# Designed miniproteins, single chains, continued (5), part 58

Each design is a single chain, and the fold is of that chain. pLDDT is the mean over its residues in the fold that is shown.

## One batch from the design tools (miniprotein)

Design m17997
Fold by ESMFold2-Fast:
Structure m17997 (fold): chain A 90 residues (1-90)
Amino acid sequence: MKVYRLGPELQALLAEVGVEGDVVTESELDEALIKLAEKEGLFDPENINVVDVSNSRLGEVLGVSRLTVSELLRRFEEAALERGQLTEVP
């Protein structure tokens, strides 16, 4: 299982949904992102597997408007790794 260290910006964001400390497993990261999307009301009421992030901070970070939950998790992980806000722990 992959383990990540959080950069300060991502740590502050995930603290809003109850993530403690600066280290998360891949499963904990995925759960926190789903909780954040739920807190902001981003789930499509007609399709629970789709999120609309067009008017959210997640949409601004990812440059997208609508995507599946699985694609949200994957693309956010990729973007955070590229920005140095996630570091894979060996």
Scores: mean pLDDT 77

Design m17998
Fold by ESMFold2-Fast:
Structure m17998 (fold): chain A 62 residues (1-62)
Amino acid sequence: KPKLYVIVSRDVSDEEIDRIAQAVYKAVKELGYEVEVETRASPEQAQRLRDRIEKAIEEAKK
């Protein structure tokens, strides 16, 4: 399965994390990509972005 790498090189706001998650979710849904998330800002931000992407996918199923 093809992979989409999302690299966040700096600290971003919670609002920007939501916007990034939304855009990545659309790419995953329409193109069937598997997502890997990396950030230079903090590991916590990478995890939050991953969680929000997973939540968006889960909400689409409901």
Scores: mean pLDDT 68

Design m17999
Fold by ESMFold2-Fast:
Structure m17999 (fold): chain A 108 residues (1-108)
Amino acid sequence: SYGELVRKLMRLGAEMAAAAIKGDDARLEAIRQEILDWARNVQGVDDATLAQIRAVLDATEATMRELLAKAEEAEAAGDYTSATAYRIRVIGEALDAGVRIADLIAAS
């Protein structure tokens, strides 16, 4: 069902955010590959849809890196409130990416 698809991808999005916040690049790449392999081999999406999923993942990873750089700058300045807000935004961006990928798979 669509609800099962959304829940799976939001869970994977949350795991990507946690990996990014921890600086675990290997885990982040492993989750990325899990999403792509699952979309291709289990959901059977075409190459065009798979390319759109890659584009969402690439944009989300870039946004997470920018937000985490801002979090590190805020923390270095002693602004823990802004640092926490940037880390919460990383979680939100990753969850939104999960929903967007679910929509792409459901439309394929």
Scores: mean pLDDT 92

Design m18000
Fold by ESMFold2-Fast:
Structure m18000 (fold): chain A 95 residues (1-95)
Amino acid sequence: MPSPREAELLRRAAEAIAAGDYEAFFEAMREYLISRGASEEVAERAARRYTEAAKKDPEGVAAALRRMAEAAEAGDEKALIEAELELIGIINKAL
């Protein structure tokens, strides 16, 4: 079940992109992935990859993160997973 903390981290990540603060983006995504069950090593690797994708497609990544945050705020695990898959598609296309 998505937590209020996970929703907050996703909002922070999207806001960090808008501010050009990719260090804050990396930390928010790393914490989000750990909260979702990733190991620290997996979360750091994924967050680094996500940061590079966000630099190449800031609008696409931010839009996907906002959809994920909305799903998490609603407590909708299925919608969150669908939005996470959309984010992964955007990342793979950007890189």
Scores: mean pLDDT 87

Design m18001
Fold by ESMFold2-Fast:
Structure m18001 (fold): chain A 99 residues (1-99)
Amino acid sequence: SDEEVLELAKKIAQLSNEELQQLSLTLSPELREALLLLKQLVSALAARYAKENNIVLTPENAKELELKYIEEHPEEVVEEAKSVASPEDIKKILKALNE
């Protein structure tokens, strides 16, 4: 569902690189690939938000800008996420992240 896609995107934005690595080890190779593509997408959202709002992107503000983009452009985020991961993959990753 669109709500599950947005929940996953928000959780990915909040994951550290160490947490992302640990969680990826619990996933199949196919789900790891989907998770990495989703992480790339979420990371790109910070740069888009920064550019649109004339903000300097830093490591310290990246997470906040990612979350703001997801909040302000939910339909765009859902469409792009679905282009890199199936609904079934999104559900399985979200379940793993919520455990």
Scores: mean pLDDT 86

Design m18002
Fold by ESMFold2-Fast:
Structure m18002 (fold): chain A 80 residues (1-80)
Amino acid sequence: SMSKEAKENFKKLAINTAKEKKGEDLSKASDEELEKILLEEEKEFVENIALGIKNSTNLDESEINEFIEKLIKIIDESFE
């Protein structure tokens, strides 16, 4: 599992992101709501990384997919 400090930092990041992007005040949001926002941001982040690699490198689709699978696994393990 992530450290307690890391989890608290991710919650703060989720609150700030929601406030900045949507003008929503999530300072009173539940842990479940904050984790959902972080998972959505992580998915978008992974998709943007994949697009960036595809546009800036000569890696084929299978190499990009392997990298993305490893990245998703690391992220999932970090939240468990």
Scores: mean pLDDT 65

Design m18003
Fold by ESMFold2-Fast:
Structure m18003 (fold): chain A 78 residues (1-78)
Amino acid sequence: MQETLDIALGVINGEFAAAEKALEERAAKEGAPQAVLDEAKAKLPVLAKETLETLEANPELRKEVEEQIAAAKEELAA
């Protein structure tokens, strides 16, 4: 899911708890059942770890991704 990917990118900034909260709020807003939310939360650390490992290999790419997550956070706030 694009939302899950955007939240996982947020974890790159070390804001894991904030990312979980954002996921919970978004799931509630979209009417997702608790089972779906729990599954998404369980997948979040795995997806975040894989993404972070990829970005650690490419520091320049990491900066670009951080800019993308900033834009996504701004859009989600609207």
Scores: mean pLDDT 63

Design m18004
Fold by ESMFold2-Fast:
Structure m18004 (fold): chain A 78 residues (1-78)
Amino acid sequence: DLEEAVRYLEKAAEAARRGDMDSAARYAIKGGVAFERSLGRSVTDAEKAEGYELLKSLPPEVLAEQLERQAEALRRYL
């Protein structure tokens, strides 16, 4: 569901802005899964685990900016 993807990406960006990288990564993965599901695709557990570790390693401000841009881009299709 595209609306679900946007909601999770916004929650992820808010968490990243607070420096809560664990919550930011978890919400970002949920947003990505919801987006892929809207396209009729699935994400494997291995891909989710790899994405989570990668996202947690990013600077908080960089992750927040990327997530905010992604949410804004997807909102245009709602």
Scores: mean pLDDT 84

Design m18005
Fold by ESMFold2-Fast:
Structure m18005 (fold): chain A 68 residues (1-68)
Amino acid sequence: MRDYDTDPAETLKRVAQQLRQQAQQLGVPEAQHHANLAIELAEKDTPEALDEAAAHLQRAVDLNRQAQ
């Protein structure tokens, strides 16, 4: 855990959880998988892992958008 401010890892996990729920509602297993990977990577709390988590999160957004 880092600092008093909003932790980037915590923010990524929160957004990824929301995207995972949306993917479940839309029936997009791939988006759900990418959102879950973003949560796992954010848990590592390293700059490299957070960067990869953000990429997976963007992929989940794109897949959910395509499913609409």
Scores: mean pLDDT 78

Design m18006
Fold by ESMFold2-Fast:
Structure m18006 (fold): chain A 83 residues (1-83)
Amino acid sequence: DISKIQEAISKIEADIAAGKASLERTLKIILEVMAKTENKRVRLRLIGLILRMIGMALDGASDKEIAQFALKELQRILQELQS
């Protein structure tokens, strides 16, 4: 589901650029991708990303840091799917 991951990347980039990045907004975007994909490997990677984002928030990371981490991980998943 290359198109769904690309859409998520664009939404997170827009939220970061607009100063709207939050854990809740970023989690909703990732959960939408997970709900729309049937690729088990992608789903497991997205579950791992969600757990890491929650861990980062509990450790005191900023909303921007968490959104940037999610963006980087989604870009890695996208690159692997295009290979």
Scores: mean pLDDT 86

Design m18007
Fold by ESMFold2-Fast:
Structure m18007 (fold): chain A 65 residues (1-65)
Amino acid sequence: TYVKITVPEEYIEEVKKIIEKYGGKVLKIDGNVIYAEIPARNYEAFRKEIEAIPGATVEEISVLD
């Protein structure tokens, strides 16, 4: 599953570690926005952990260019 994560800059490294923890990979970082691919089976657990970060939001996206 492709995701777009918006997070305060101070938490970018933590988010990268969470992506790795759930078997995902970072595809692109653009300022406070991280684009990643997460295995669909791990998405729910991943989303809960990201949403625990203050100011973080997660969106599923259909296509990454």
Scores: mean pLDDT 81

Design m18008
Fold by ESMFold2-Fast:
Structure m18008 (fold): chain A 97 residues (1-97)
Amino acid sequence: MEELLEIYKEVEKEGIKDPEEVKEKFLEIFGEEFYEELKEIIKKLGFPEEKFYLILETLIRYYEKTGIKPSKEDVRNFIFEVSVEEGVELLKEAVLK
């Protein structure tokens, strides 16, 4: 889980140049059912579409580095961790104006 969050921070700094390429690669590795389940989770959490593609790229990079597909539970825990980190950063930004 910590490894996913570290990769996510790297992806977030780089940004996503081609969301469609990321989506196609994710579908090839993880499949359509997993993609739709992640999309639903992200929508429920109120994440913007660009954050969804950051998560997809993170999972792709994790698989490329480890050869392991994270479980749906691991991915849900990772998304919640991202939500907590984003919440903390928003609070810091609000205090600093």
Scores: mean pLDDT 75

Design m18009
Fold by ESMFold2-Fast:
Formats: structure tokens, sequence, C-alpha cells
Structure m18009 (fold): chain A 70 residues (1-70)
């Protein structure tokens, strides 16, 4: 129960950050040139991948911490 709650909070934070990156990219595409749109999409993809990796790492660490406490 506690580990599930911690994992859910970490996942929700990751999803929120990804949503923010996607919204930023959408705004830039609407107001930018095609070249700027490509740059923002590439940067957004890199940022999303980084957030995903960090979120998984944090979830794994939380799991290890709980296992060590058991």
Amino acid sequence: AASDAAAQRIAAEGHRRIDEVLEEAKRKMESGTPEEAEDYLRKAQEEIERIGRETVRRMSQAGRDLAAAA
C-alpha cells in the first residue's frame, strides 16, 4: 500500500512534467517557424526521455528503500 502510493506520486509527477513539456512544444509550434518547430520537438523529445528515465530511477529507488526497511 505505502509503496504503491509512493510509486503513484512519483509517476504522477513525471506525467505532469511531460505534459508541461508537450504544452510548451505545442505553443512554440503555433507561434514559431517550421525550423523552430523542429528544434522544439527535438528538445521536447529529449526532455521527455530524461524525465522518463529519472521517474523510473526514482520509482526503483523507492522500491529498494522500502525493501531495505522490511
Scores: mean pLDDT 78

Design m18010
Fold by ESMFold2-Fast:
Structure m18010 (fold): chain A 88 residues (1-88)
Amino acid sequence: DLTPVQRSIVSRIAMIGGDGLISMGMPRPGGRPFIDQDAMDYARQAIRQIQPHNPDFSSLLQQGIDHVQRGDNDTGIRYIRQARDMLS
């Protein structure tokens, strides 16, 4: 079982998967989706906190972040969505 803090982090990561991440990053209307630095820092914190409970989730989220850092936002968002779906 996740602690209330870990459950809150997990719920917020679900929000940053795909559409939630776009909303949090405040993209310009009609602009390309992007992942801002605050969203990425939050995701990295979540990876560290959840890894002892669900290493597969943390692995998928880490891969998503790595792809975004390389400029591959589409692939990165896909991995983040897969991590989110593990929590649904």
Scores: mean pLDDT 61

Design m18011
Fold by ESMFold2-Fast:
Structure m18011 (fold): chain A 78 residues (1-78)
Amino acid sequence: PPPPTPAQQELARDAARAVSEYLETGNLEEFKKRMDEVIEKAREAVERGELTPEQADRIVTALRRLYLELSGQPPPPL
């Protein structure tokens, strides 16, 4: 498969950091805030032409699933 783009790699690192911080602190509000920041970065990457809207949608969907799996709560609506 093709390697992930720099934008995808940055988003993956930011998401991984948010997960690590949540596992360490248990702070769900901070975790949600960090996930929202990753979603905003994905949107900005689309605006810059570094991601397609479809790639960004897949990332957002994956993050919402990750939030549900780690927090045991449904993700907030867009």
Scores: mean pLDDT 74

Design m18012
Fold by ESMFold2-Fast:
Structure m18012 (fold): chain A 68 residues (1-68)
Amino acid sequence: MSFEEILEEVRKELEKIAEEESDLEKLQQKMGEVVHKTIEKYKLSEEEKEALERVALEIYLQREEALA
């Protein structure tokens, strides 16, 4: 699986979690678990970790704004 495929699968998973979770603390925990498992599973490089963390942050911030 390419990194681009991994990133798109994780994005979809994080978006689903964000749609279902209105508690920002629980959302942060659930998103962190997905990111951590992905990093461990694929042994991501620092550049790939930064890209994945950026996607997670983007989704989190969009959800935070929607709940404000």
Scores: mean pLDDT 83

Design m18013
Fold by ESMFold2-Fast:
Structure m18013 (fold): chain A 83 residues (1-83)
Amino acid sequence: SAEQEKLKEQAAKLDEVLKRMEELREEGAPNELINLAGTSATYYALQGDDEKAEEVFELARKGDLEKLEEYYKEVLEALKEEA
């Protein structure tokens, strides 16, 4: 069904996010940056915004905490409205 296909797509996106987080961890990125990027990337990927998901991982790789915190605040605000 379309619902089962959507769940499969979402599971694949979550798996990719976890894989990217592990790559950042192996590269020695700080856990704080990995967690901020992972949370934001999960939200954006599930919304179909793969470009923003990639952007937050690049910000974590660069160590851009300020911009990561801005994306994280946007994500938390959106999640509060959806709850």
Scores: mean pLDDT 83

Design m18014
Fold by ESMFold2-Fast:
Structure m18014 (fold): chain A 70 residues (1-70)
Amino acid sequence: SPLLEQIRAKASKDPVPEKDLEKVEILKYKATVSDEEAELFLRARKFNVNEAVNELIDLSVEELKNAVFK
C-alpha cells in the first residue's frame, strides 16, 4: 500500500528511538506480528501502540504480507 511504502522509506533513514523499542515488543505480542511489521505500523501511528493495533486489525493477513514484504 502507498502508506506502507512511505513508512518503509522513512524507516530506512530514521532508526527506531530507544525509548520506543519496547513498543515494538508490545505490538508484536498484541497483534502476533514480526518485528519488521510491528515497527512499520508503529511508525504509521507515530509510535502510538493503541493506534498501531487498530491499523493492523484493519488489514487482512494477505494484505499485510503483500504490504510489508513487497
Scores: mean pLDDT 64

Design m18015
Fold by ESMFold2-Fast:
Structure m18015 (fold): chain A 67 residues (1-67)
Amino acid sequence: GMAAEGEEAGRRLAETMAEQAKLVFPDEPVTAEARLEGDTIVVTVTVGDEVIEMGASVEAALERRLR
């Protein structure tokens, strides 16, 4: 896949996850970051002292290329 497209998708996913976490934990510091590991987008969300890591495929980017 194209690294730039994957990074963009990852950043948008991280932003969405951070917004959701802030709705649930409005008094906690929330940060989120995304990185590409091959064809997987890894999102790390930190809420206070807790760290949550998730992986997602770049399948959406592949489907976009087929259109």
Scores: mean pLDDT 69

Design m18016
Fold by ESMFold2-Fast:
Structure m18016 (fold): chain A 74 residues (1-74)
Amino acid sequence: MKTSTLVAVMLAMAWLAYEKGTDEFTEEEIAEALGIPLSTARRYLDELEKLGLVERVQRGSETLYRAKKGVKIE
């Protein structure tokens, strides 16, 4: 995965936080914001979690993702 792809996901999460007034998002919400398949969004979120840029939060049967503060990729 290219750095530009990871930045796009992080920017989409920031935009969703602004639009929805929340900092936790489902895989579906991120996939819709980026216009990509759900499976692709899951893969990008998994990579971001491994890099420590996003944290995974379990809410009952639903998995939500939150961007970590203070991380910047060029």
Scores: mean pLDDT 74

Design m18017
Fold by ESMFold2-Fast:
Structure m18017 (fold): chain A 95 residues (1-95)
Amino acid sequence: PPSKLEQLLGDVETLLLDEGDYYRGSNPKVYELINKALIEFNKGGSALSEGNNDEAIKHLQKAKEYLQKALELDPNSLGLQRTIKLIDEIIELLK
């Protein structure tokens, strides 16, 4: 069975892909920011697979920064708010 960390990582990836799909045609600026967040999130996942928690945290923080910028453009997005919260939970588990 997946660990709590693996579950959170899967949940964040699913949310980033779903939010990306939602904004693809409706808000290109938000879509670009979500894609940048997904790239940083994937770099964080790669760092985790290499056992580098400090590098993973840096990439996850950068993913969060892009999602915070996306949330400024759509402040009522519950999906973006939830994704940011789950990234914070991952960062706390890695400290």
Scores: mean pLDDT 90

Design m18018
Fold by ESMFold2-Fast:
Structure m18018 (fold): chain A 87 residues (1-87)
Amino acid sequence: NSSQSDQYFNQGYQYAVQGNYQQAITYFQQSLSINPDSSNSSTTYNILGVSYQLLGNNDQAIDYYQQSISLNPNNTISQSRYNSLSS
């Protein structure tokens, strides 16, 4: 349900703003499990990539930046971060 996906996204965003990236990741992943191909999904994948990168997990960050680019090839931030981490 889109409403539940949006609620999880908003909760994840609140945790990310607080710097609690572990909780943010959990809520963003729950949002994606409901609606992986929504208009917000590319943005959600980008935020997941940033969150994992800030936690020092570059391998997971690469995967999420790649998913973000797959949904929105014009996301220059995700492209730049992917290229820097993937060599």
Scores: mean pLDDT 81

Design m18019
Fold by ESMFold2-Fast:
Structure m18019 (fold): chain A 68 residues (1-68)
Amino acid sequence: SPVIIEIEMPSSASEEEMKEAAERKAKELGLTPNGPVEVKETETSVEAILTGVDEKGNPVVVKAVRKK
């Protein structure tokens, strides 16, 4: 199972700020991304999701989450 790291974002956060938060966290953790940050919206939340691997090859998911 991947390690999931969540970043709580303020309700005022823009989509760009959420993507930047996920990318910044991935960089801090030394992750190699598997692709661009994906944004997913539900009725109650917005999530910016980055999937990648750490320096040892372990799968890690970074989620920046904002409640609506």
Scores: mean pLDDT 84

Design m18020
Fold by ESMFold2-Fast:
Structure m18020 (fold): chain A 63 residues (1-63)
Amino acid sequence: SDADIAEIRRLLKERYGLDLSKEEVRRLVENARRHVGLSQAEVKELLRAGRDLDAVGVRRILE
């Protein structure tokens, strides 16, 4: 949903310093689904809960 994409974008910017467009966030979510089997909702919850993840860890999971 657009609301989940907006929240993922906000979390990436505020918690991880990654200032991405909505289209770039959608591409990362699709990559996460293809490479690690994470849904859009699961990516959102991972970023929300991920106090043990840094920006490098997030990129590694989503690439």
Scores: mean pLDDT 73

Design m18021
Fold by ESMFold2-Fast:
Structure m18021 (fold): chain A 98 residues (1-98)
Amino acid sequence: AEERRRELEEQLEKEIEALGKKFGYEKYKEKLERLRELLLRLNELAVEYLETGDSEAARAAAVEPGREVYELLIEIFREAGDEEHVKELEETLAAAEK
């Protein structure tokens, strides 16, 4: 539904603003903008699943953008010097691929 998409988009914008404040928006601007694009794509797939009920197609389509979200978060946390979160995200990504 269109209202559902708007609510998800507003929530996503708040989450990206919070990340920008935590890590310094200017330094990570390009990565945060790419993260926004990927999260919007994942939200579009979630809405499509809710509208069509085709969970298998939605899950399959979400694999690559979901992986790219983790890869971008790993880069952002690594540049921020948060090695503990980098390791946790890398281990989660590796486990999800098996």
Scores: mean pLDDT 71

Design m18022
Fold by ESMFold2-Fast:
Structure m18022 (fold): chain A 120 residues (1-120)
Amino acid sequence: SLYEKVKEMEEKLRQSEIDEANRLLAEAQRRYPELVGKYLAEIDKKLEEMRIAAGDPEAYQAARDELNATVDKASADLIAEGQREGPEALELYTRAAEGLKLLVQSRIEELDRWLAEARA
């Protein structure tokens, strides 16, 4: 159907965006392993806390808010580091920060879908 074809194209576009975000984050991590590695570990922990909270809507929302706050802080710290290093670093870290937000939002959407299907 047209709907299924549109959905397939949207999924392929999303995967391409995820692949690019992962490449940008890997490059940022090679350039500043301490900062990027720290935030990737914190975000993975917050995603797991959100998954564990899935049985409690208030706890799940609180975990989601905490995860989003962690991503916003990671983004701000990456941009600040880029400003310190110079224009090429600022461009890379800004794009990596945007990619990080995309990757985290994708993981949240996967958790939301899993939770909705489990309750159906």
Scores: mean pLDDT 86

Design m18023
Fold by ESMFold2-Fast:
Structure m18023 (fold): chain A 89 residues (1-89)
Amino acid sequence: SEYIERFALMADIISGNLEAAKKFLEENGVKAESDAEAVVKAYLLMTGEMSVEEAKKMTKEELIEKARELSEKSVESEIFKKYLEELEK
């Protein structure tokens, strides 16, 4: 099931499997300049909060804003706080 595969992949990424995040983005033609960018973009794509076309056009400022929203409002807020700090460097 596509849904089961997506949930398993999200769990892997949230648990720190950066290779899973990067592979998912590569399969969708999306580039990431950092591990934090890869995790944030992969998560938003898997949850449907972002399209592939949006991910390809996203600026660093837009990415930081999305990471901030996830750090404040998602159930994984602590993980996204870490990635927000990495993106703001």
Scores: mean pLDDT 76

Design m18024
Fold by ESMFold2-Fast:
Structure m18024 (fold): chain A 75 residues (1-75)
Amino acid sequence: SVEERKRQAREFVEKAIEALKAGDVEKAIEYLNKAIALTSDSAVVRALEAAIEALKAGDVEKALEYAEKALELLK
């Protein structure tokens, strides 16, 4: 169901945040991409893509802000 996919996407974003707090940027990007695959919501996808771009630029704080925004959109 859409609700179940939304819940799974939220779980992957939470795992990405946990990976970032552990310093594992590569694993965080993997989880963010898994969340993108579970959503068709363009606002959620844009926030998650912005988080990945921030990580590629070395800005973990900005990536966390975008990931948290995606969690709010996945409510």
Scores: mean pLDDT 87

Design m18025
Fold by ESMFold2-Fast:
Structure m18025 (fold): chain A 87 residues (1-87)
Amino acid sequence: PPPRMYSEEQRAEALRLLEEAIADPRLPADVRAQLTALKERALEAIAAGDWEAEQRAIQEAGELLMRAASANPALRPLADRFLEVLS
């Protein structure tokens, strides 16, 4: 399998930023529901030791945040912070 692209510290910060995004009142309700499901998938993958599923869920969350930021530029700093922590 491919190597993990980020550290456990980067993962913890990404999950924190994901929770911050879910709590943001500017986020559309449908996007909030999708991010919540992706967070649950990531936590399930972490518990199972499935780092490939973990990485995929986190990547999908980043892509979803970038799409939301394209529709609402006020969300761009949050999306940028999420992607930066995984670099």
Scores: mean pLDDT 81

Design m18026
Fold by ESMFold2-Fast:
Structure m18026 (fold): chain A 61 residues (1-61)
Amino acid sequence: MIDREELIRGGEEEYQAALDYAKNGDKEKATVEAIAAMILYSGAGEEELARKALKDVNDAL
């Protein structure tokens, strides 16, 4: 089973990837990674982190 801590770690990794893609102008990959971060954070019950990830990446685009 996937532990909550692993979901949060995965969400952080996808969030960082999304920001890096956004900085490089890769809007498609940035969006995909942002959605992945949202799904992982939401799966961990971290709804505020999920919302923040989407907002931060959208603001970077």
Scores: mean pLDDT 82

Design m18027
Fold by ESMFold2-Fast:
Structure m18027 (fold): chain A 63 residues (1-63)
Amino acid sequence: MTVTITLDGSASPEEIEEAARRAGRLQAEKGEDVKLTVTGPALTDEQRQALVRGYRKGIEEAE
């Protein structure tokens, strides 16, 4: 099953991290493929770091 997560490039790093955390958890727990779509402005380096941190947290929380 595929889960689509839409990221708003104008969202805060905290919002990006939370969305990524949910995506990582769903992928780890249910084996769901995750498709990420970015709308609005391109992600900043800080937002990209938040995305990576959130995703890793989600994977670890599923354990």
Scores: mean pLDDT 75

Design m18028
Fold by ESMFold2-Fast:
Structure m18028 (fold): chain A 59 residues (1-59)
Amino acid sequence: MRERLEEAIKELEKLLIERGLPGTAQAAKNSVEALRKAGVSDEEITKQIELAIRRVKEE
């Protein structure tokens, strides 16, 4: 699950940077850090990131 979270974060960051949104990519990384600090599970964070990736790809 950790590997899946790291992969999801990297995919979202790369996708946002490719679309010219490096600030949004940084905000997403900061959000993940905040969620981990708040005690949200890696599984839940991964689901949220995967949903965000799908939304960005779907428009």
Scores: mean pLDDT 78

Design m18029
Fold by ESMFold2-Fast:
Structure m18029 (fold): chain A 77 residues (1-77)
Amino acid sequence: LLEEAEKVLREAGKAVNHPTLAERAIEMVKAAIDKGLYEKAARILESVARFAEYNGAPKEIVERLRELAEKFREMAK
């Protein structure tokens, strides 16, 4: 999941010309996963998806971010 999250987050950052946002989001997701905070990782991905959607990112990228957020929620228990 982490590798897929990194890939999609970098694609989103490129699509909206905000690579710094993508790298920060990747760092936050990694930190959340390292602590077992999967709900937090999901919230970060949702936040990025909303930002990317607002800034005109392709629908496919936004949908993949939301799908990953759902997968992280399934791991949160």
Scores: mean pLDDT 82

Design m18030
Fold by ESMFold2-Fast:
Formats: sequence, structure tokens, C-alpha cells
Structure m18030 (fold): chain A 67 residues (1-67)
Amino acid sequence: SLGYRLVAYTSASGLFNLALAKQDQESLKEVRELIEEREKLLKEGKYTSDVALEISERMGKIYDKIT
């Protein structure tokens, strides 16, 4: 859905807050690791469109798992 795409592409913190509200510790860990990986790639100048798509797909799988 459009709402899912906005969360996945524009707000990793939104996904983190959703996992926190669901008290899903495994999903919280996965989201935190994705946020850290994205920040590292951005800092290193390696955050390409292809990498952004992969991270968004991984976030989408977590979203589907916790909803």
C-alpha cells in the first residue's frame, strides 16, 4: 500500500515504533540493524538506488511480519 511505501522509504523510525508498540523484540533488533547499516552506507557514500531498494524490501518484509 501507499502507507507501507511511505514508512519503508521515508521513516525507518516509523517501522521501529510500530515494532516497539507490538512488543516484538526480534523485529526491533532487525529494524535497528537495518537503520545502522543504512547510516553506515550513507556515511561511506555507498547508498545507491539499488541498495535503497534492497533495504526498503527488507523493511517491507519486517512490516508484513509484525502486522
Scores: mean pLDDT 70

Design m18031
Fold by ESMFold2-Fast:
Structure m18031 (fold): chain A 61 residues (1-61)
Amino acid sequence: LEEFLRRVFAETRDPVVRAAARELLELYRKDPSALRAYLERLLQTETNPRVRALLEAALAA
């Protein structure tokens, strides 16, 4: 998961996706065990389809 998020942050050309990946990496640094549950909760409320795609890919990683 961390490696996936770091790669997205470094390589994405979408500033919204980059910002989301950065926030998820900061959360991972604080509590890596809680991140998957947090991703699932975010996916329920997220309306931006590009951010939803990032969250779905992160959960699959």
Scores: mean pLDDT 79

Design m18032
Fold by ESMFold2-Fast:
Structure m18032 (fold): chain A 85 residues (1-85)
Amino acid sequence: SAAQQQQALQQIRQGVDSLVEALRAALAAGDRVAARAAIEGLYYLLETSTDPELREEIAEQLREAGALDPEFAEEVEELLREVEK
């Protein structure tokens, strides 16, 4: 139903926002393990989403997250290309 789709969209958006915040906090603390885990979580949310508008929003937030650390930027771009199938 439309209500279920709206709720799913909101949950994924909230999850992406939380993971982006976790990534920024991890990078500020120099915690590379936590930063990697946050990127993996963002990829999982993008991979499991079937809504085009939601995928576009997640991709934009992933690009912004990748800009926080050059070491992860290439990995984020590769993950985004993989999900375009």
Scores: mean pLDDT 73

